# Designed miniproteins, single chains, continued (5), part 109

Each design is a single chain, and the fold is of that chain. pLDDT is the mean over its residues in the fold that is shown.

## One batch from the design tools (miniprotein)

Design m19801
Fold by ESMFold2-Fast:
Structure m19801 (fold): chain A 75 residues (1-75)
Amino acid sequence: QEKVPEEEVEILELMLEMLDRVYEEEEKRKLSLEEKKKLIREKAAELIARLGKPELVERAEERALELLELEEKAE
């Protein structure tokens, strides 16, 4: 409410939706980093179509992609 802007909360929620898509697909098969990034981008496109807020979705997409790369590089 007072300390966190609504946009920041929305971006985090969108990022989590994108990551959930990756985790769901990983339950079925092993994914490469490129396949995970593809799933994130596909989910981002769905969210843009649904919400009409490309700038917020693109920010969430960037955060999700960075998290995936950090996890992959860290081990």
Scores: mean pLDDT 78

Design m19802
Fold by ESMFold2-Fast:
Structure m19802 (fold): chain A 83 residues (1-83)
Amino acid sequence: MTVEIRTLRQESPDGGRLVVEIIFKEDGEEVGRFRYEVDLRPDDDFPQVLLELIRKALREMGFSEEEIQQFIDRLRRLSSTPL
């Protein structure tokens, strides 16, 4: 199974707005699609907000807490890379 995460961040004087679209694909077809919209405060840690939304989506897909944690750990590894 492949997962594709799209984030659209809109900065505004009223506070940022984060739109997260999480798409799960299996054999090239979408098996799950989730969209979340959250208002970000200027001092918010948006990476933590993103991880919480991803966790919520995975739970809706029926993954166990261990599977969710493994997935998030892989994402954190990728995010910590200079890429």
Scores: mean pLDDT 70

Design m19803
Fold by ESMFold2-Fast:
Structure m19803 (fold): chain A 80 residues (1-80)
Amino acid sequence: SKEEKAEEFLKNFEEAAKQLVDYYIDKLSPEEIKEILEKGARIYIKEHFADEFTPDEMEELYKRAKELIEKIVEESVKKK
């Protein structure tokens, strides 16, 4: 289902984002890390979901990804 596809994407994205943030948190600003991840999520969603998802559904998926990015980056900054 669309929901299962969205959940799988978000789970895989969260795992990948955590690894990327852990690697770059001492090399890039939090703002630069967020921008890279947000850009990547936007591109990935458009390339892989446009055939099955409406623009509104893709925007909602992007918002969920953006919330994950913010949470992961903020949690990593607090551990410094």
Scores: mean pLDDT 85

Design m19804
Fold by ESMFold2-Fast:
Structure m19804 (fold): chain A 97 residues (1-97)
Amino acid sequence: GHMRLKKLEQMLALLQQIQSKVTDPELKMEIGIQIGLMGIVLGVSKLEGKAPEKSILEKLAERIKEVADKILATSTNPEVKALARELKALTDEILNE
């Protein structure tokens, strides 16, 4: 319900912050794709007046977790790594609900 929507909004904000700091064009594009998908899921949820379906939420969290892991493996920026760890923690919370 309410808590899942809030976590998605927090994940979107973290993705936007990470994208603004990442310089690698391929990684920036991958983050941009997740921002786009998140925007669609949140937009549909708002239109329907309900939280996204669990299966959609889990698939989105899995994709974002993969991107967070890639950022953690490749980034040398400690601020970006801190944001990516927070993002990964939120994805783990969604996947373990």
Scores: mean pLDDT 84

Design m19805
Fold by ESMFold2-Fast:
Structure m19805 (fold): chain A 95 residues (1-95)
Amino acid sequence: SAEAFRLLAEMFELLAEAAENKIPISEIQEEAEALYRRALALDESILPALEAIGEAAVAAQLPKAEAGTSEELNYELLAETYRAAAEAFRELAAA
């Protein structure tokens, strides 16, 4: 569903903006979860796409449990990762 993919793109855009402003995800979690639940309610078949795009993007950009990574670096990487996911879901919505 194009509408479900648009909601996922909006969710990841929200997460990216929070990371860019160094706002903890916990402060926007409720809003992000609302978008996620709406997307799932529209089309549960989005789960494989979310898993493939979301997990691949996050795994590729985020360091796996490296003690000593700077907090600033983490926010920058998170923002880039969420922006990439938002763009991917925007493309799926347009297809």
Scores: mean pLDDT 69

Design m19806
Fold by ESMFold2-Fast:
Structure m19806 (fold): chain A 75 residues (1-75)
Amino acid sequence: SAVEERFKELVARLQKLVLENIDNPEFVEEMSRRFTEQGDKLAEAYDKGEKELAKAVDEFEEELKKIEEEAKKLR
């Protein structure tokens, strides 16, 4: 599905972001905290159905974009 393909792309972007910032443990810990929170939302949305899952994936992408911008400022 389009939602699954999009989620895989977002996971790949997150993995790249972690690897690029692995030398900053405080940033990695904050990133981990925020994405654990997003993971909980995704799990809850999965139980509610496809529309809620699509919204949770949108929220995951928004959070990822915010953290990517924060990471650029730390370089």
Scores: mean pLDDT 80

Design m19807
Fold by ESMFold2-Fast:
Structure m19807 (fold): chain A 74 residues (1-74)
Amino acid sequence: SDALQRAAGEAAGRGAAAAEAAGDGPSTKMGVGGQTGYDETGVHPGKLGGEVAAETAARLGGDGAAAGMRAFNS
């Protein structure tokens, strides 16, 4: 369980580092995520950040990994 939480945290950390390296800082990504994924009322297809993160966490080991990703992203 702790190993899965660590893996989820590392994956999220690598994603953030990659975004910063690409010049797509957290603020920019938050703005885009807010417009596209914040209100999922049929305005945009899917959630840009949350959708893949949640699925990846589930694939890693289910609820424990998903909880780790939510805690890290909070």
Scores: mean pLDDT 47

Design m19808
Fold by ESMFold2-Fast:
Structure m19808 (fold): chain A 89 residues (1-89)
Amino acid sequence: AEDALERARKAYEEGNTGEALMLLQMVIQTAPQSRYAAEALVMLGDMYDQAGNHDKAAQLYRQASDIYRNSVGDLDSADEARAKAEQAA
């Protein structure tokens, strides 16, 4: 999960959007209530936001916020993800 997130971040930075998308979706599907899934949802939201799909980005950020708050207990990360969702909408 952590290795897949690092690979996804690097792929995205190098312009390999397809590889980044696949790796992020794998992380989310493998451990959907984990910190790794929440981080993957934030990165995926950032990708959609940069592509101009602000509504989809907001949904992904809200999903990440919910996982951080309810499954991980990381209230600071939950609030940051919620703020990103509000800015994207």
Scores: mean pLDDT 83

Design m19809
Fold by ESMFold2-Fast:
Structure m19809 (fold): chain A 79 residues (1-79)
Amino acid sequence: MTDEDYEYVLRTLAEEAEEVLAVTSPEYQEAVRELIEKVKEYYEKYEKEPDEEKRKKLAKEAVKEVEEFLRKVREEGAA
């Protein structure tokens, strides 16, 4: 997976988070908004990192964290 692939995946997850925000329960909306902001912070860190290997690690950690959080919100908040 290249830098461009990781940027695409992060963007896709941000879009998925926005979709979840539209259908999730009100109590989880704030948590999802915080996740969207966190994804933006990961993207900024990614763009500022000059080392490709460090960028890959950052992107993988960000993707995993976002996917795990969205899974929890869907499981607990989509009632």
Scores: mean pLDDT 71

Design m19810
Fold by ESMFold2-Fast:
Structure m19810 (fold): chain A 85 residues (1-85)
Amino acid sequence: ISQAQQIFQQIIQQLRNGGVDQSTIDQIQTYGDRTIQAIQNGDVAQATHYQMQFTDTVGTAMMTLDDSSRQTVRNLVSQFNQTIS
């Protein structure tokens, strides 16, 4: 879980550095935090729900990034999903 939290914070930093607005960052932060919390609580249904919201919102935010930044975020999202699975 600490590894998932570190990867999650790296995703947030990359999106912020790429110029994603603070309101979108706050939304992604909320969905990521809720995903990790649900996993810690053993709530598989809530974890799946928030993970989907997180992935969809990050996917949309990535569309505003350059190709290099988008590739970096995509790789981090893949690592995050593998760590929490």
Scores: mean pLDDT 83

Design m19811
Fold by ESMFold2-Fast:
Structure m19811 (fold): chain A 115 residues (1-115)
Amino acid sequence: MSIDELLEEIEARLRELGAPEPIIGMVLAALELLAELLRQEGYSDEEIIELLKEAFEKVAEAFLEAKAKGLSDVEIAKIIAEVLKEFAKKNLSPESAETFIRSVDQMENTLIAKL
């Protein structure tokens, strides 16, 4: 499996779960950035694939829990952004994590303005 093939599978699964298109877009953009930063830190494609799968599992769990609670799309977007930022803090260097967090915060603000 390539990273691109995994991202296509993640997109399909998020759509199947009923995630709104803007939230799908944010998750895909964030996971693409996560893959780029991990590659810059010397991770192999196989290691990146496993980390992206783990990140997606956490995102999917958070999305389903938020949906079950009847949360709004804005609240769901905020929860997913937080999950992604926490994952980055645990798996990236402090410098790469800061870059990722800043980008996710921008994506979240852009998404919320469109909802």
Scores: mean pLDDT 88

Design m19812
Fold by ESMFold2-Fast:
Structure m19812 (fold): chain A 96 residues (1-96)
Amino acid sequence: YPDLSEEQVDALLELLREAVEAGETRLSTLEARLREAAETRFGVPPGAHQQVLEVLLTRPEALELYREVLERQEAAGIPEEDLILYRRYKTILESS
C-alpha cells in the first residue's frame, strides 16, 4: 500500500466530499480527480491507484460518499462508460 499519512488521506477525502457536494455523478470523473491529486500532491506512482482507493475506503465517510454517488447514478441511469466502475464500487460497498 502507498505510505499515505492520515493528513494525505484526509485531503483525498475532502476532494471526494467536495466533488459529491458539487453534484458529481460520474465515477470515472471522481477516479480521475483522485488519481491526479494522489500523483501530483503525494507522489503516488500511476500503478498504485488501486491501493490509494483501498486506503481511502478504510474511512466510513468515504464509503457513504460513494454510496451517494451510486444512488444518484441508479436514479438517473448509469452511463455506459461508468458501468464497469459502478459494478466494481457496488461490490466493494456491499462487502463493507
Scores: mean pLDDT 79

Design m19813
Fold by ESMFold2-Fast:
Structure m19813 (fold): chain A 96 residues (1-96)
Amino acid sequence: MEETLERIKKALEEGNFDEAKKLVEEAYQQHPEDLDLMEEIARLAARYSKDPRAQVAALMTVIAARVEVELGGDPKRAAELVYQAAIDALDANKAA
């Protein structure tokens, strides 16, 4: 886990959004219900990312997971859907 967080931090600091995305997806797949991990990833994105899109995607993912927990739902699914939607929006903006 700590090694994955360090790799995510490095990718974000270097502006390598594609690598950061891959590492975040791997972390969520391995620890789908770890909201503390999701919050830590969001804090890394907010602090170290040079790409504001990555910052927004990470923060929205954590918010969605927290809201889903309060509603008694599946935080993993909420986080995955928000993250995927944010990435799809990012890819659409690259094409426009």
Scores: mean pLDDT 63

Design m19814
Fold by ESMFold2-Fast:
Structure m19814 (fold): chain A 83 residues (1-83)
Amino acid sequence: MVALAERAAELAKRVYEALAERGLISEELARRAIEALDRVVEAIRAGDQKALEEASRELERLHKEILELVGEETFKKVGLEVF
């Protein structure tokens, strides 16, 4: 289970990095989303339910902000390109 979460996180990080590199989001926003994603993975690894809930809420908020800036279609296209 942890290995799947780590793989999913690495793919998501590549998408956030690619969005920032293309100038579609700020480097700061990408960094914050990547940090929140790392906290989610750490919480899963540690079995810390409270940390997982807090990190997941922050990641969801940041991800929603990113989708509002770039749109779901653009996010999916970039995801396919970096996969």
Scores: mean pLDDT 82

Design m19815
Fold by ESMFold2-Fast:
Structure m19815 (fold): chain A 69 residues (1-69)
Amino acid sequence: MSLEEYVLKLVIEILEEEGRPLTVDEAARRIQDKEGLPVEVVKPILEKFDLDGDGRITLEEARAALAAL
C-alpha cells in the first residue's frame, strides 16, 4: 500500500464518519490527530485530489481518486 492510497483510505473513513465534505485543512488535521501523519505530508496529497480546486474534499472525490490509483 502506498502512502497516497493509505491517506485516501483514511480520508474516506473520516468523511463517512462526519457525513459532510471537509476542507483540505480539516481533513489533514483529522488524519494527523488519528494516525500521527503530519499535516505537511497529508495536505499535498489531498490537494492533488481536489479536482475542483475549491479547497474541499467530498466522499465522491476521495472514492474516485482511490479508484484511479
Scores: mean pLDDT 78

Design m19816
Fold by ESMFold2-Fast:
Structure m19816 (fold): chain A 63 residues (1-63)
Amino acid sequence: MEEERRRREVRRLSQLYAADEAELERLLEEGLSLEEALRRQAERRVAANPDLSELQKANLLAS
């Protein structure tokens, strides 16, 4: 039940954040938390965005 619930949430969150569902599942299998996996995908997306300035990327990636 918890595993099924987790996979359903992964699918929902991947759609909300425009994340790659398969890659998100891989990160979770590697031992990352759901929050960490989502953050890592978001960081990659920000870093790859050519419309953002270096300052904007730094501000978005810094926590």
Scores: mean pLDDT 66

Design m19817
Fold by ESMFold2-Fast:
Structure m19817 (fold): chain A 80 residues (1-80)
Amino acid sequence: SQSYRNQAIQYLRQARDIARQRGQDRLTQLIDQAIQSIQDGNLDQAHDYLRQAGKMAVDDPDLRRLIVRALISVIRARRS
C-alpha cells in the first residue's frame, strides 16, 4: 500500500533528522538506505535496513520508537 509506504517514509525522515542532529552518521546512512529502498519498492531490503537501524538505536528511545513505527508500516505495506 502506498499509504503505508508514505507513513514509513515520514517516520524515517523524522528519525533521520534526529540522528543527524546527534551526529550518528552510520545510523543516518542506514535510515537513508531504508527510505531509498521503500521509494524503489524494495520492501524486503527496507526491512533489513530498518532491523539494523533498530539495533543501532537500542540506547536512544526516541529514535528506536520512530524506527519501530516505520518497520510496522513496511510490514503492513508488504501485506497489501
Scores: mean pLDDT 88

Design m19818
Fold by ESMFold2-Fast:
Structure m19818 (fold): chain A 82 residues (1-82)
Amino acid sequence: SLKEEFFNLILEDINDIEKINSFLLSNPELKDLPLAVENDIIPILLVMKKLGFSKEQLEELLKVIKDEKLKKIVKKALELWK
Protein backbone atom coordinates (compact mmCIF):
# COMPACT_ATOMS: atom_id res chain seq x y z
CA SER A 1 0.00 0.00 0.00
CA LEU A 2 1.04 3.65 -0.48
CA LYS A 3 0.99 4.14 3.31
CA GLU A 4 3.29 1.12 3.90
CA GLU A 5 5.73 2.22 1.13
CA PHE A 6 5.97 5.75 2.56
CA PHE A 7 6.45 4.46 6.14
CA ASN A 8 9.27 2.10 5.10
CA LEU A 9 10.92 4.91 3.12
CA ILE A 10 10.97 7.43 6.01
CA LEU A 11 12.00 4.80 8.60
CA GLU A 12 14.95 3.78 6.37
CA ASP A 13 16.25 7.35 5.92
CA ILE A 14 14.12 10.36 6.84
CA ASN A 15 16.94 12.69 5.62
CA ASP A 16 16.85 11.33 2.02
CA ILE A 17 14.85 14.33 0.78
CA GLU A 18 15.41 13.50 -2.93
CA LYS A 19 14.04 9.96 -2.49
CA ILE A 20 11.07 11.20 -0.41
CA ASN A 21 10.23 13.90 -3.01
CA SER A 22 10.55 11.37 -5.86
CA PHE A 23 7.93 9.25 -4.04
CA LEU A 24 5.62 12.26 -3.45
CA LEU A 25 5.85 13.40 -7.11
CA SER A 26 5.14 9.83 -8.36
CA ASN A 27 1.85 9.61 -6.40
CA PRO A 28 -1.02 11.84 -7.66
CA GLU A 29 -2.97 11.50 -4.37
CA LEU A 30 -0.14 13.46 -2.65
CA LYS A 31 0.11 16.22 -5.33
CA ASP A 32 -1.50 18.97 -3.19
CA LEU A 33 0.90 18.46 -0.26
CA PRO A 34 4.18 20.40 0.15
CA LEU A 35 7.42 18.67 -0.89
CA ALA A 36 9.91 17.62 1.79
CA VAL A 37 12.71 20.05 2.65
CA GLU A 38 15.92 19.61 4.67
CA ASN A 39 15.55 20.07 8.47
CA ASP A 40 11.73 20.40 8.27
CA ILE A 41 9.51 17.53 9.47
CA ILE A 42 6.17 19.31 8.79
CA PRO A 43 5.79 18.16 5.11
CA ILE A 44 6.37 14.53 6.21
CA LEU A 45 3.81 14.86 9.04
CA LEU A 46 1.25 16.30 6.56
CA VAL A 47 1.70 13.24 4.29
CA MET A 48 1.33 10.92 7.31
CA LYS A 49 -1.89 12.69 8.37
CA LYS A 50 -3.35 12.50 4.82
CA LEU A 51 -2.51 8.76 4.58
CA GLY A 52 -4.17 8.07 7.98
CA PHE A 53 -1.13 7.11 10.06
CA SER A 54 -1.82 6.19 13.72
CA LYS A 55 -0.24 7.67 16.86
CA GLU A 56 1.66 4.37 17.27
CA GLN A 57 3.20 4.77 13.80
CA LEU A 58 4.16 8.39 14.61
CA GLU A 59 5.86 7.05 17.80
CA GLU A 60 7.87 4.62 15.60
CA LEU A 61 8.98 7.62 13.49
CA LEU A 62 10.14 9.38 16.68
CA LYS A 63 12.61 6.50 17.31
CA VAL A 64 14.49 7.16 14.00
CA ILE A 65 14.75 10.96 14.31
CA LYS A 66 18.14 12.04 15.74
CA ASP A 67 17.61 15.83 15.63
CA GLU A 68 16.21 17.07 19.00
CA LYS A 69 14.40 20.06 17.40
CA LEU A 70 12.57 17.77 14.94
CA LYS A 71 11.77 15.30 17.78
CA LYS A 72 10.14 18.16 19.73
CA ILE A 73 7.92 19.01 16.72
CA VAL A 74 6.88 15.33 16.31
CA LYS A 75 6.11 15.07 20.07
CA LYS A 76 3.82 18.13 19.79
CA ALA A 77 2.16 16.60 16.70
CA LEU A 78 1.47 13.42 18.74
CA GLU A 79 -0.53 15.49 21.30
CA LEU A 80 -2.77 16.83 18.48
CA TRP A 81 -2.93 13.55 16.45
CA LYS A 82 -6.68 12.65 16.28
Scores: mean pLDDT 81

Design m19819
Fold by ESMFold2-Fast:
Structure m19819 (fold): chain A 61 residues (1-61)
Amino acid sequence: SYEEYKELVDKLVELRRRLATAPPSQQPALLAEYQEVLDKITEILKKMAREGKTPEELDKE
């Protein structure tokens, strides 16, 4: 959903900040979570593109 997409984008921004400030010992776990979030966002965007829908259309539905 659009709400899920927006939440994932916000989480991605937070993870980037954490990666910038995290000690090396924490970075592998944060990088793994970052990749999971990117994969979820990419899948949502691909699904919307296949259906000809945009985030704006999901707001109306």
Scores: mean pLDDT 75

Design m19820
Fold by ESMFold2-Fast:
Formats: structure tokens, C-alpha cells, sequence
Structure m19820 (fold): chain A 69 residues (1-69)
């Protein structure tokens, strides 16, 4: 499996904290968001063409879309 960079890993941890904090208010929406983040990380580990910057951008996009629901 491909290693996740320290910067990407730290960003993913921040996402996790935000998701946990909001879970009581929007459980189903944030569960779907968390699943999408996990799928993005899994794709990054399987696909060497995906850059760490692209993973970070995808995670940010998922957070934004989840918060807009």
C-alpha cells in the first residue's frame, strides 16, 4: 500500500475531529461524508497516479459538500 504523507495524514485527522463534533447534529450526512473520505484515501493508496495534493483537495471537497447538506 502507498504511504500517506504526514501533511495529508494531519489533514485527515482534522477532518475526523470535525466529523465527530458534528455527528450528533447530522449523523447520516456525516457518516456518508466519512465513508467518502475513506474511499478517497483507499483510492489514493491503490492508484499511484493520484497525488497527495489531489487527495487533500478531494477530502476538502467532500467536507464542503457534506457541510452544505
Amino acid sequence: MREVSREAAEKIREVGKVTEELIKEKRDIFKEGARRVQEAVDRYREDPSITQAELAAEVEKIIKETNEK
Scores: mean pLDDT 72

Design m19821
Fold by ESMFold2-Fast:
Structure m19821 (fold): chain A 80 residues (1-80)
Amino acid sequence: SEELEKTKIGFRLIAISTEIDLIKRVSPVKDNPEVQALIQQMEQLIKQGKDLLKNDSPLEEIQKVMDELEAVMGKLQELL
């Protein structure tokens, strides 16, 4: 169901947010300006995803934000 998929996205946003918090605390590259810029972009996308979920926006719009978030996370992982 769409509600189940939205719930899964909610848990995914929590998981990614937790990973970002760990990177900020323990990563040897946490002070790298490129890493910081990607983290800020991911935090903005997480906020957008949460706002869309809160407003019960269409799954397609939420998924677009998630796809962008996953792409930015991939770029961050290449720098870690």
Scores: mean pLDDT 88

Design m19822
Fold by ESMFold2-Fast:
Structure m19822 (fold): chain A 76 residues (1-76)
Amino acid sequence: LDDILKEARKLASKVKDKEVQKLLLEAVDYLAQGDIQKALEAYSKALRTIGRKRFASMEELKALQQVQKGILALQS
């Protein structure tokens, strides 16, 4: 889990959109605390924010995928 969250934080920090970056970092912080519900809320907000754009960056997609892996690991 720690390796997944470390990679997620690194990928999120590379996201240029500050609102998306903030939401992804919030999701990682909640996962580090074991708060799956709040992590899902932050993740969903990030996903919706990206969905409002014409283009999702590769950095955004990589960060989303890594946060999702962290959520799945905690739900097991």
Scores: mean pLDDT 82

Design m19823
Fold by ESMFold2-Fast:
Structure m19823 (fold): chain A 64 residues (1-64)
Amino acid sequence: SGERAARAAEEAARRGDGAGAASAAWQVKMTGGYEGALRAAEWARRAGDEAAARSAEIQFKKAQ
């Protein structure tokens, strides 16, 4: 479900795993948990992984 994917994305971002956060955020978007995915992207950026954060944001916009 989207809730589990959102939690995984936030955990990955918190650990500085931007690629993992982006992957999980994509799954959240597809299951309707869009807001959680956006927060995960923000956390990836704050962790200093701007490439992964940007990738996640682009995926959200394209999937709309």
Scores: mean pLDDT 62

Design m19824
Fold by ESMFold2-Fast:
Structure m19824 (fold): chain A 80 residues (1-80)
Amino acid sequence: MSEEEKERLREILRKFGMSEEEIEEFIKMFEEGNGVISVSDFKAFLDKADRPGMSSFIRSQSPNVTAKEFIEGAEEFLNS
């Protein structure tokens, strides 16, 4: 995951009211997965962060979530 993608993620997650600790944990999950995590792990993280609605940016039918896909979906939501 690029530094640009990490900074975009930090900005997005701050706008959704996540703590800096939650933001760093989220970024680490994608880094450990080489930019990809399972939908299950993604939803579990959002539930833990009390942000389950953010899973709507990713289709439930998708087997995996990429950092790029999440960034694009979240930015579309924020800019709409």
Scores: mean pLDDT 74

Design m19825
Fold by ESMFold2-Fast:
Structure m19825 (fold): chain A 82 residues (1-82)
Amino acid sequence: SMKAELLREAAERARAGVPVEEVLEWLEENYDLSEEERLAVRIDLTVLRMRAAGADDAALEEFARRLAEELGTLEEYEKELA
């Protein structure tokens, strides 16, 4: 699908050293991402960039864990504001 091809290209750009925000802007010019998809792609691209910079699996797992905790906290905060 076009989405799968664009996501593959986004991953390659991130591995090549393109900043995550620039890759996201390029992807959004070509595909209408939902808020959830945009967040998931940002996380995936950040992990790819960290790995390209030499982060080991333990560092990547810790990043993912901390981000999941932050997202859980944000959801609870948004529920309280509603």
Scores: mean pLDDT 73

Design m19826
Fold by ESMFold2-Fast:
Structure m19826 (fold): chain A 98 residues (1-98)
Amino acid sequence: MEELVERLLKLMEEQVEKDPVFNKSALPALKQRILDAVERGVPEEFVREVIDRLEKGEITPEQAALLLEARAYKADDFEKTEEIVKSINEARKKVLEK
């Protein structure tokens, strides 16, 4: 798994460097999202599929993170994920408005 995660993160960095629209300041947060999803229990086979799709240019780095998160959350307590998402959205709204 560790080698797959390192490969995925390297591919994301390479693709972000080539994308003039992507905000590079978001890259650390995007990497953390991937690490959190993998730690939550994404299967190695799914990580390999995401890497393959990213290498072929079928998905963006942000879409790769979303796919890993969706897979991880469906394998875990979905109700708990909804609570976390709500808390994050409320916190973000307060920071952006104040």
Scores: mean pLDDT 69

Design m19827
Fold by ESMFold2-Fast:
Structure m19827 (fold): chain A 85 residues (1-85)
Amino acid sequence: MEELGERLREALEAVPGVARVVVEEIVSPDGRRLLLVTALDAEGRLLAVFVIDAETREIVQTWFHPETPAELQEAILEALREALA
């Protein structure tokens, strides 16, 4: 699962406009292992947050900051999908 977290971080950090990605493993009360993935720009502004099921590689939750440009949102989603394939 560290492999998946590293893959997600590397893929998202390769997107122009993404300066930092934080990947944290969390465990839900029902024992599900989830990855909390946070993408930030060079100024430390929040771009996107994803919750990924570490077992199924399913995107459980997607959130984009309203001011994140549509082109950057698409690039982030494409990178995320490729990393999860």
Scores: mean pLDDT 82

Design m19828
Fold by ESMFold2-Fast:
Structure m19828 (fold): chain A 71 residues (1-71)
Amino acid sequence: SMEAEAERALEIAKTVAVPELEKVLASNEYSEEEKEQALNTLKETLRKIAPGHPEVEALLAEVEAKYKASL
């Protein structure tokens, strides 16, 4: 079901996708534009799979806030 697929996608996001994105955002090897593109790509992907999901929105807000605090 779509719900089970969204839950699996959220688990992968928590364990793989978000940690990898956080490494990109903390790295000096990427430009701010590349970092913003990576963040926006993850936002778009997760919101398509699980639109309006509270845990997804909380994860995205946390990653974005952490990134902006590092600027």
Scores: mean pLDDT 80

Design m19829
Fold by ESMFold2-Fast:
Structure m19829 (fold): chain A 76 residues (1-76)
Amino acid sequence: MAAPLPPVRVTMRLLRIDAAGRGTLVGEWETEVRDWAEFQAALDAENARARSLGPDYVATAVVEGAASAAEVAKRA
């Protein structure tokens, strides 16, 4: 269930994982999300984008000033 949030600043990162499992930063940008559903949709869209670039690409998200809170995708 989505809950409304104040606009939260999120840093999106696009990484390329090489054959050795090492990540290389390809792109980094900031965006704002207004609820958890918008955050999840944005992350899903970036992961779909990464998959379109190749199997070695992954997208991650970090909430500035709120360590991993927005990455907790499970309620219980």
Scores: mean pLDDT 67

Design m19830
Fold by ESMFold2-Fast:
Structure m19830 (fold): chain A 73 residues (1-73)
Amino acid sequence: MEEEERLKKKREEVKKTIEQALNDIKSDPSLSKYEKEILELRLEAQMKNIDDPNASPVLRETLRKKIKEIKKK
């Protein structure tokens, strides 16, 4: 019963996904400067929420799905 370890791995995976998404956003020539700033601020806010022990697990799952959508589009 490794629930704590599973949650820790999940948090680290989401953090890595956010870091990759931030690099992709910064490198994307199709995004305007304004769009990049909004997306970066949003990802930074969600990164802070992942480190908060009171943050909802649902928020982390939603973030993961959203990052996949950003990378696809």
Scores: mean pLDDT 66

Design m19831
Fold by ESMFold2-Fast:
Structure m19831 (fold): chain A 90 residues (1-90)
Amino acid sequence: SSSLQSQADQLTKQADDLEKQGQDLIAQIKAQKVPSPELLQKAVDLYTQAASLYSQASQLYSQLDSSKSEQLLNKARDLSRQAIELFNLL
């Protein structure tokens, strides 16, 4: 339905915004000789939240657009993996 698609689009937009914030923060961390634990934790939190929202959006798209569902699920998995890698630096 149009409503279901709108909800999925909103979740995707929120996830995109959080991913962007996380990417900007990771760029700041990479400029540091010694990564800040506080900034690392914030990057983990942003990527974990973005992954959750992409996963939710993927589920909503699963019966509307299987290609978009798969793309968003792959984004969720990629961000979750990156969050784990960042967490392991703490």
Scores: mean pLDDT 88

Design m19832
Fold by ESMFold2-Fast:
Structure m19832 (fold): chain A 70 residues (1-70)
Amino acid sequence: SLKEELEELKEEMIKNAKERLKQGVPKEEVIKDIEETWDGILKELEKNNPELVPYAKELKKEILEEIEKL
């Protein structure tokens, strides 16, 4: 399902962010890249699957909170 795909993407983005931080990429750049990527997803969902927008916004919040704690 699309919800399962969004959850999997969340897990992959957190994993990738942790790896980038370990490689010395600034946290601000990691956060910015996540924001830009997820905002693109939200725009596509608003057009094609607007019922999933609140769910995807919650996932974005969870990703950013996880990265902020690192």
Scores: mean pLDDT 87

Design m19833
Fold by ESMFold2-Fast:
Formats: structure tokens, C-alpha cells, sequence
Structure m19833 (fold): chain A 55 residues (1-55)
């Protein structure tokens, strides 16, 4: 998986959370409830990578 793919994917998650007036943490909690902890942890990791490497 390329850096550009992770950055683009994570940006979409962050932008979606902001558009619905949720913090990223609140959005990830909802994902954990709907899709399970495994998926939520993957999204959390992607967003952490985005914050460290994509700005």
C-alpha cells in the first residue's frame, strides 16, 4: 500500500467526521460499534499515520 493511498483514505475519514460534527475519536468509536474493533483500529492507525506523514 502506497503512502498516497493511506493519506487519501485517512483524509476521507477525517473530513467525514468533521462534516458530521464529530471528533475523530467519536467517529472511530461509532465505527467500532458498527464494524468491530479490528476495523476501527485500522482506521485509527491510518489517521495516526496521516497526522504524522501526510501534512
Amino acid sequence: VSKEEICSRAFRYVNYANNINLTVDEFIEILAQDHGEGFANQVRSDIQYYNENCK
Scores: mean pLDDT 80

Design m19834
Fold by ESMFold2-Fast:
Structure m19834 (fold): chain A 90 residues (1-90)
Amino acid sequence: MPAPTPSPEVRRLQRELEARLVAAGFPEEHARALADLVATLAPIVGALSPVTLEALRRAALSQPGVGEAEAERAVAILREVARALEQERR
C-alpha cells in the first residue's frame, strides 16, 4: 500500500524517535528538533539512508551539550526505531 508524503508512518517515526531520545537523556526541545529533521528527510531519501543518518548526527552535534557519543546514540536510536517500524510492515 503506497503512502503519500507526509504519512501516518512518518508521524509515528517522528513521535517514537522523539520519545526514545528523551528517554535516552536528550532535552525535550533537542529531541523534538532531531525527530522533526528525520521526519522531513525520511519521506524523501528514507529513514535509514546515509543522508538521513549523517544529517541526524550533524544536527545532534550542533545542539548545546551534545558530544560525539550522544550523537552516535541518537543515530543508533533512529536505526532501532526505524527497524522496529519496518518489522510491522509486510
Scores: mean pLDDT 78

Design m19835
Fold by ESMFold2-Fast:
Structure m19835 (fold): chain A 99 residues (1-99)
Amino acid sequence: SAKERLKQLAERMKEIIEELKKTKDFEKRVELLGEFLRIQAEVAKILEENSSDEDLQKLVRELSEEIQKLFEEFVKGYTVEELREIGEKLKPLIDELSS
């Protein structure tokens, strides 16, 4: 179901954040953040396909709030320059997923 898929995606996003906290390897960070962005795109698609499901919308809001808190804790370990360089490397994927 869409709800089960969203829960699975949220758990994978949490796993990615934990792996990001453990690694200093630039290529691994780009890979993990790329997977994170692809998962965000899948979540957005599920929401679009289920726009009238208020329970699903509420679940995504709650899961997104939890993921955002974890991500905010994670990014505190990065410099602005490191985030910029990762962002530049991921720009082609971000542009593709935002289209």
Scores: mean pLDDT 81

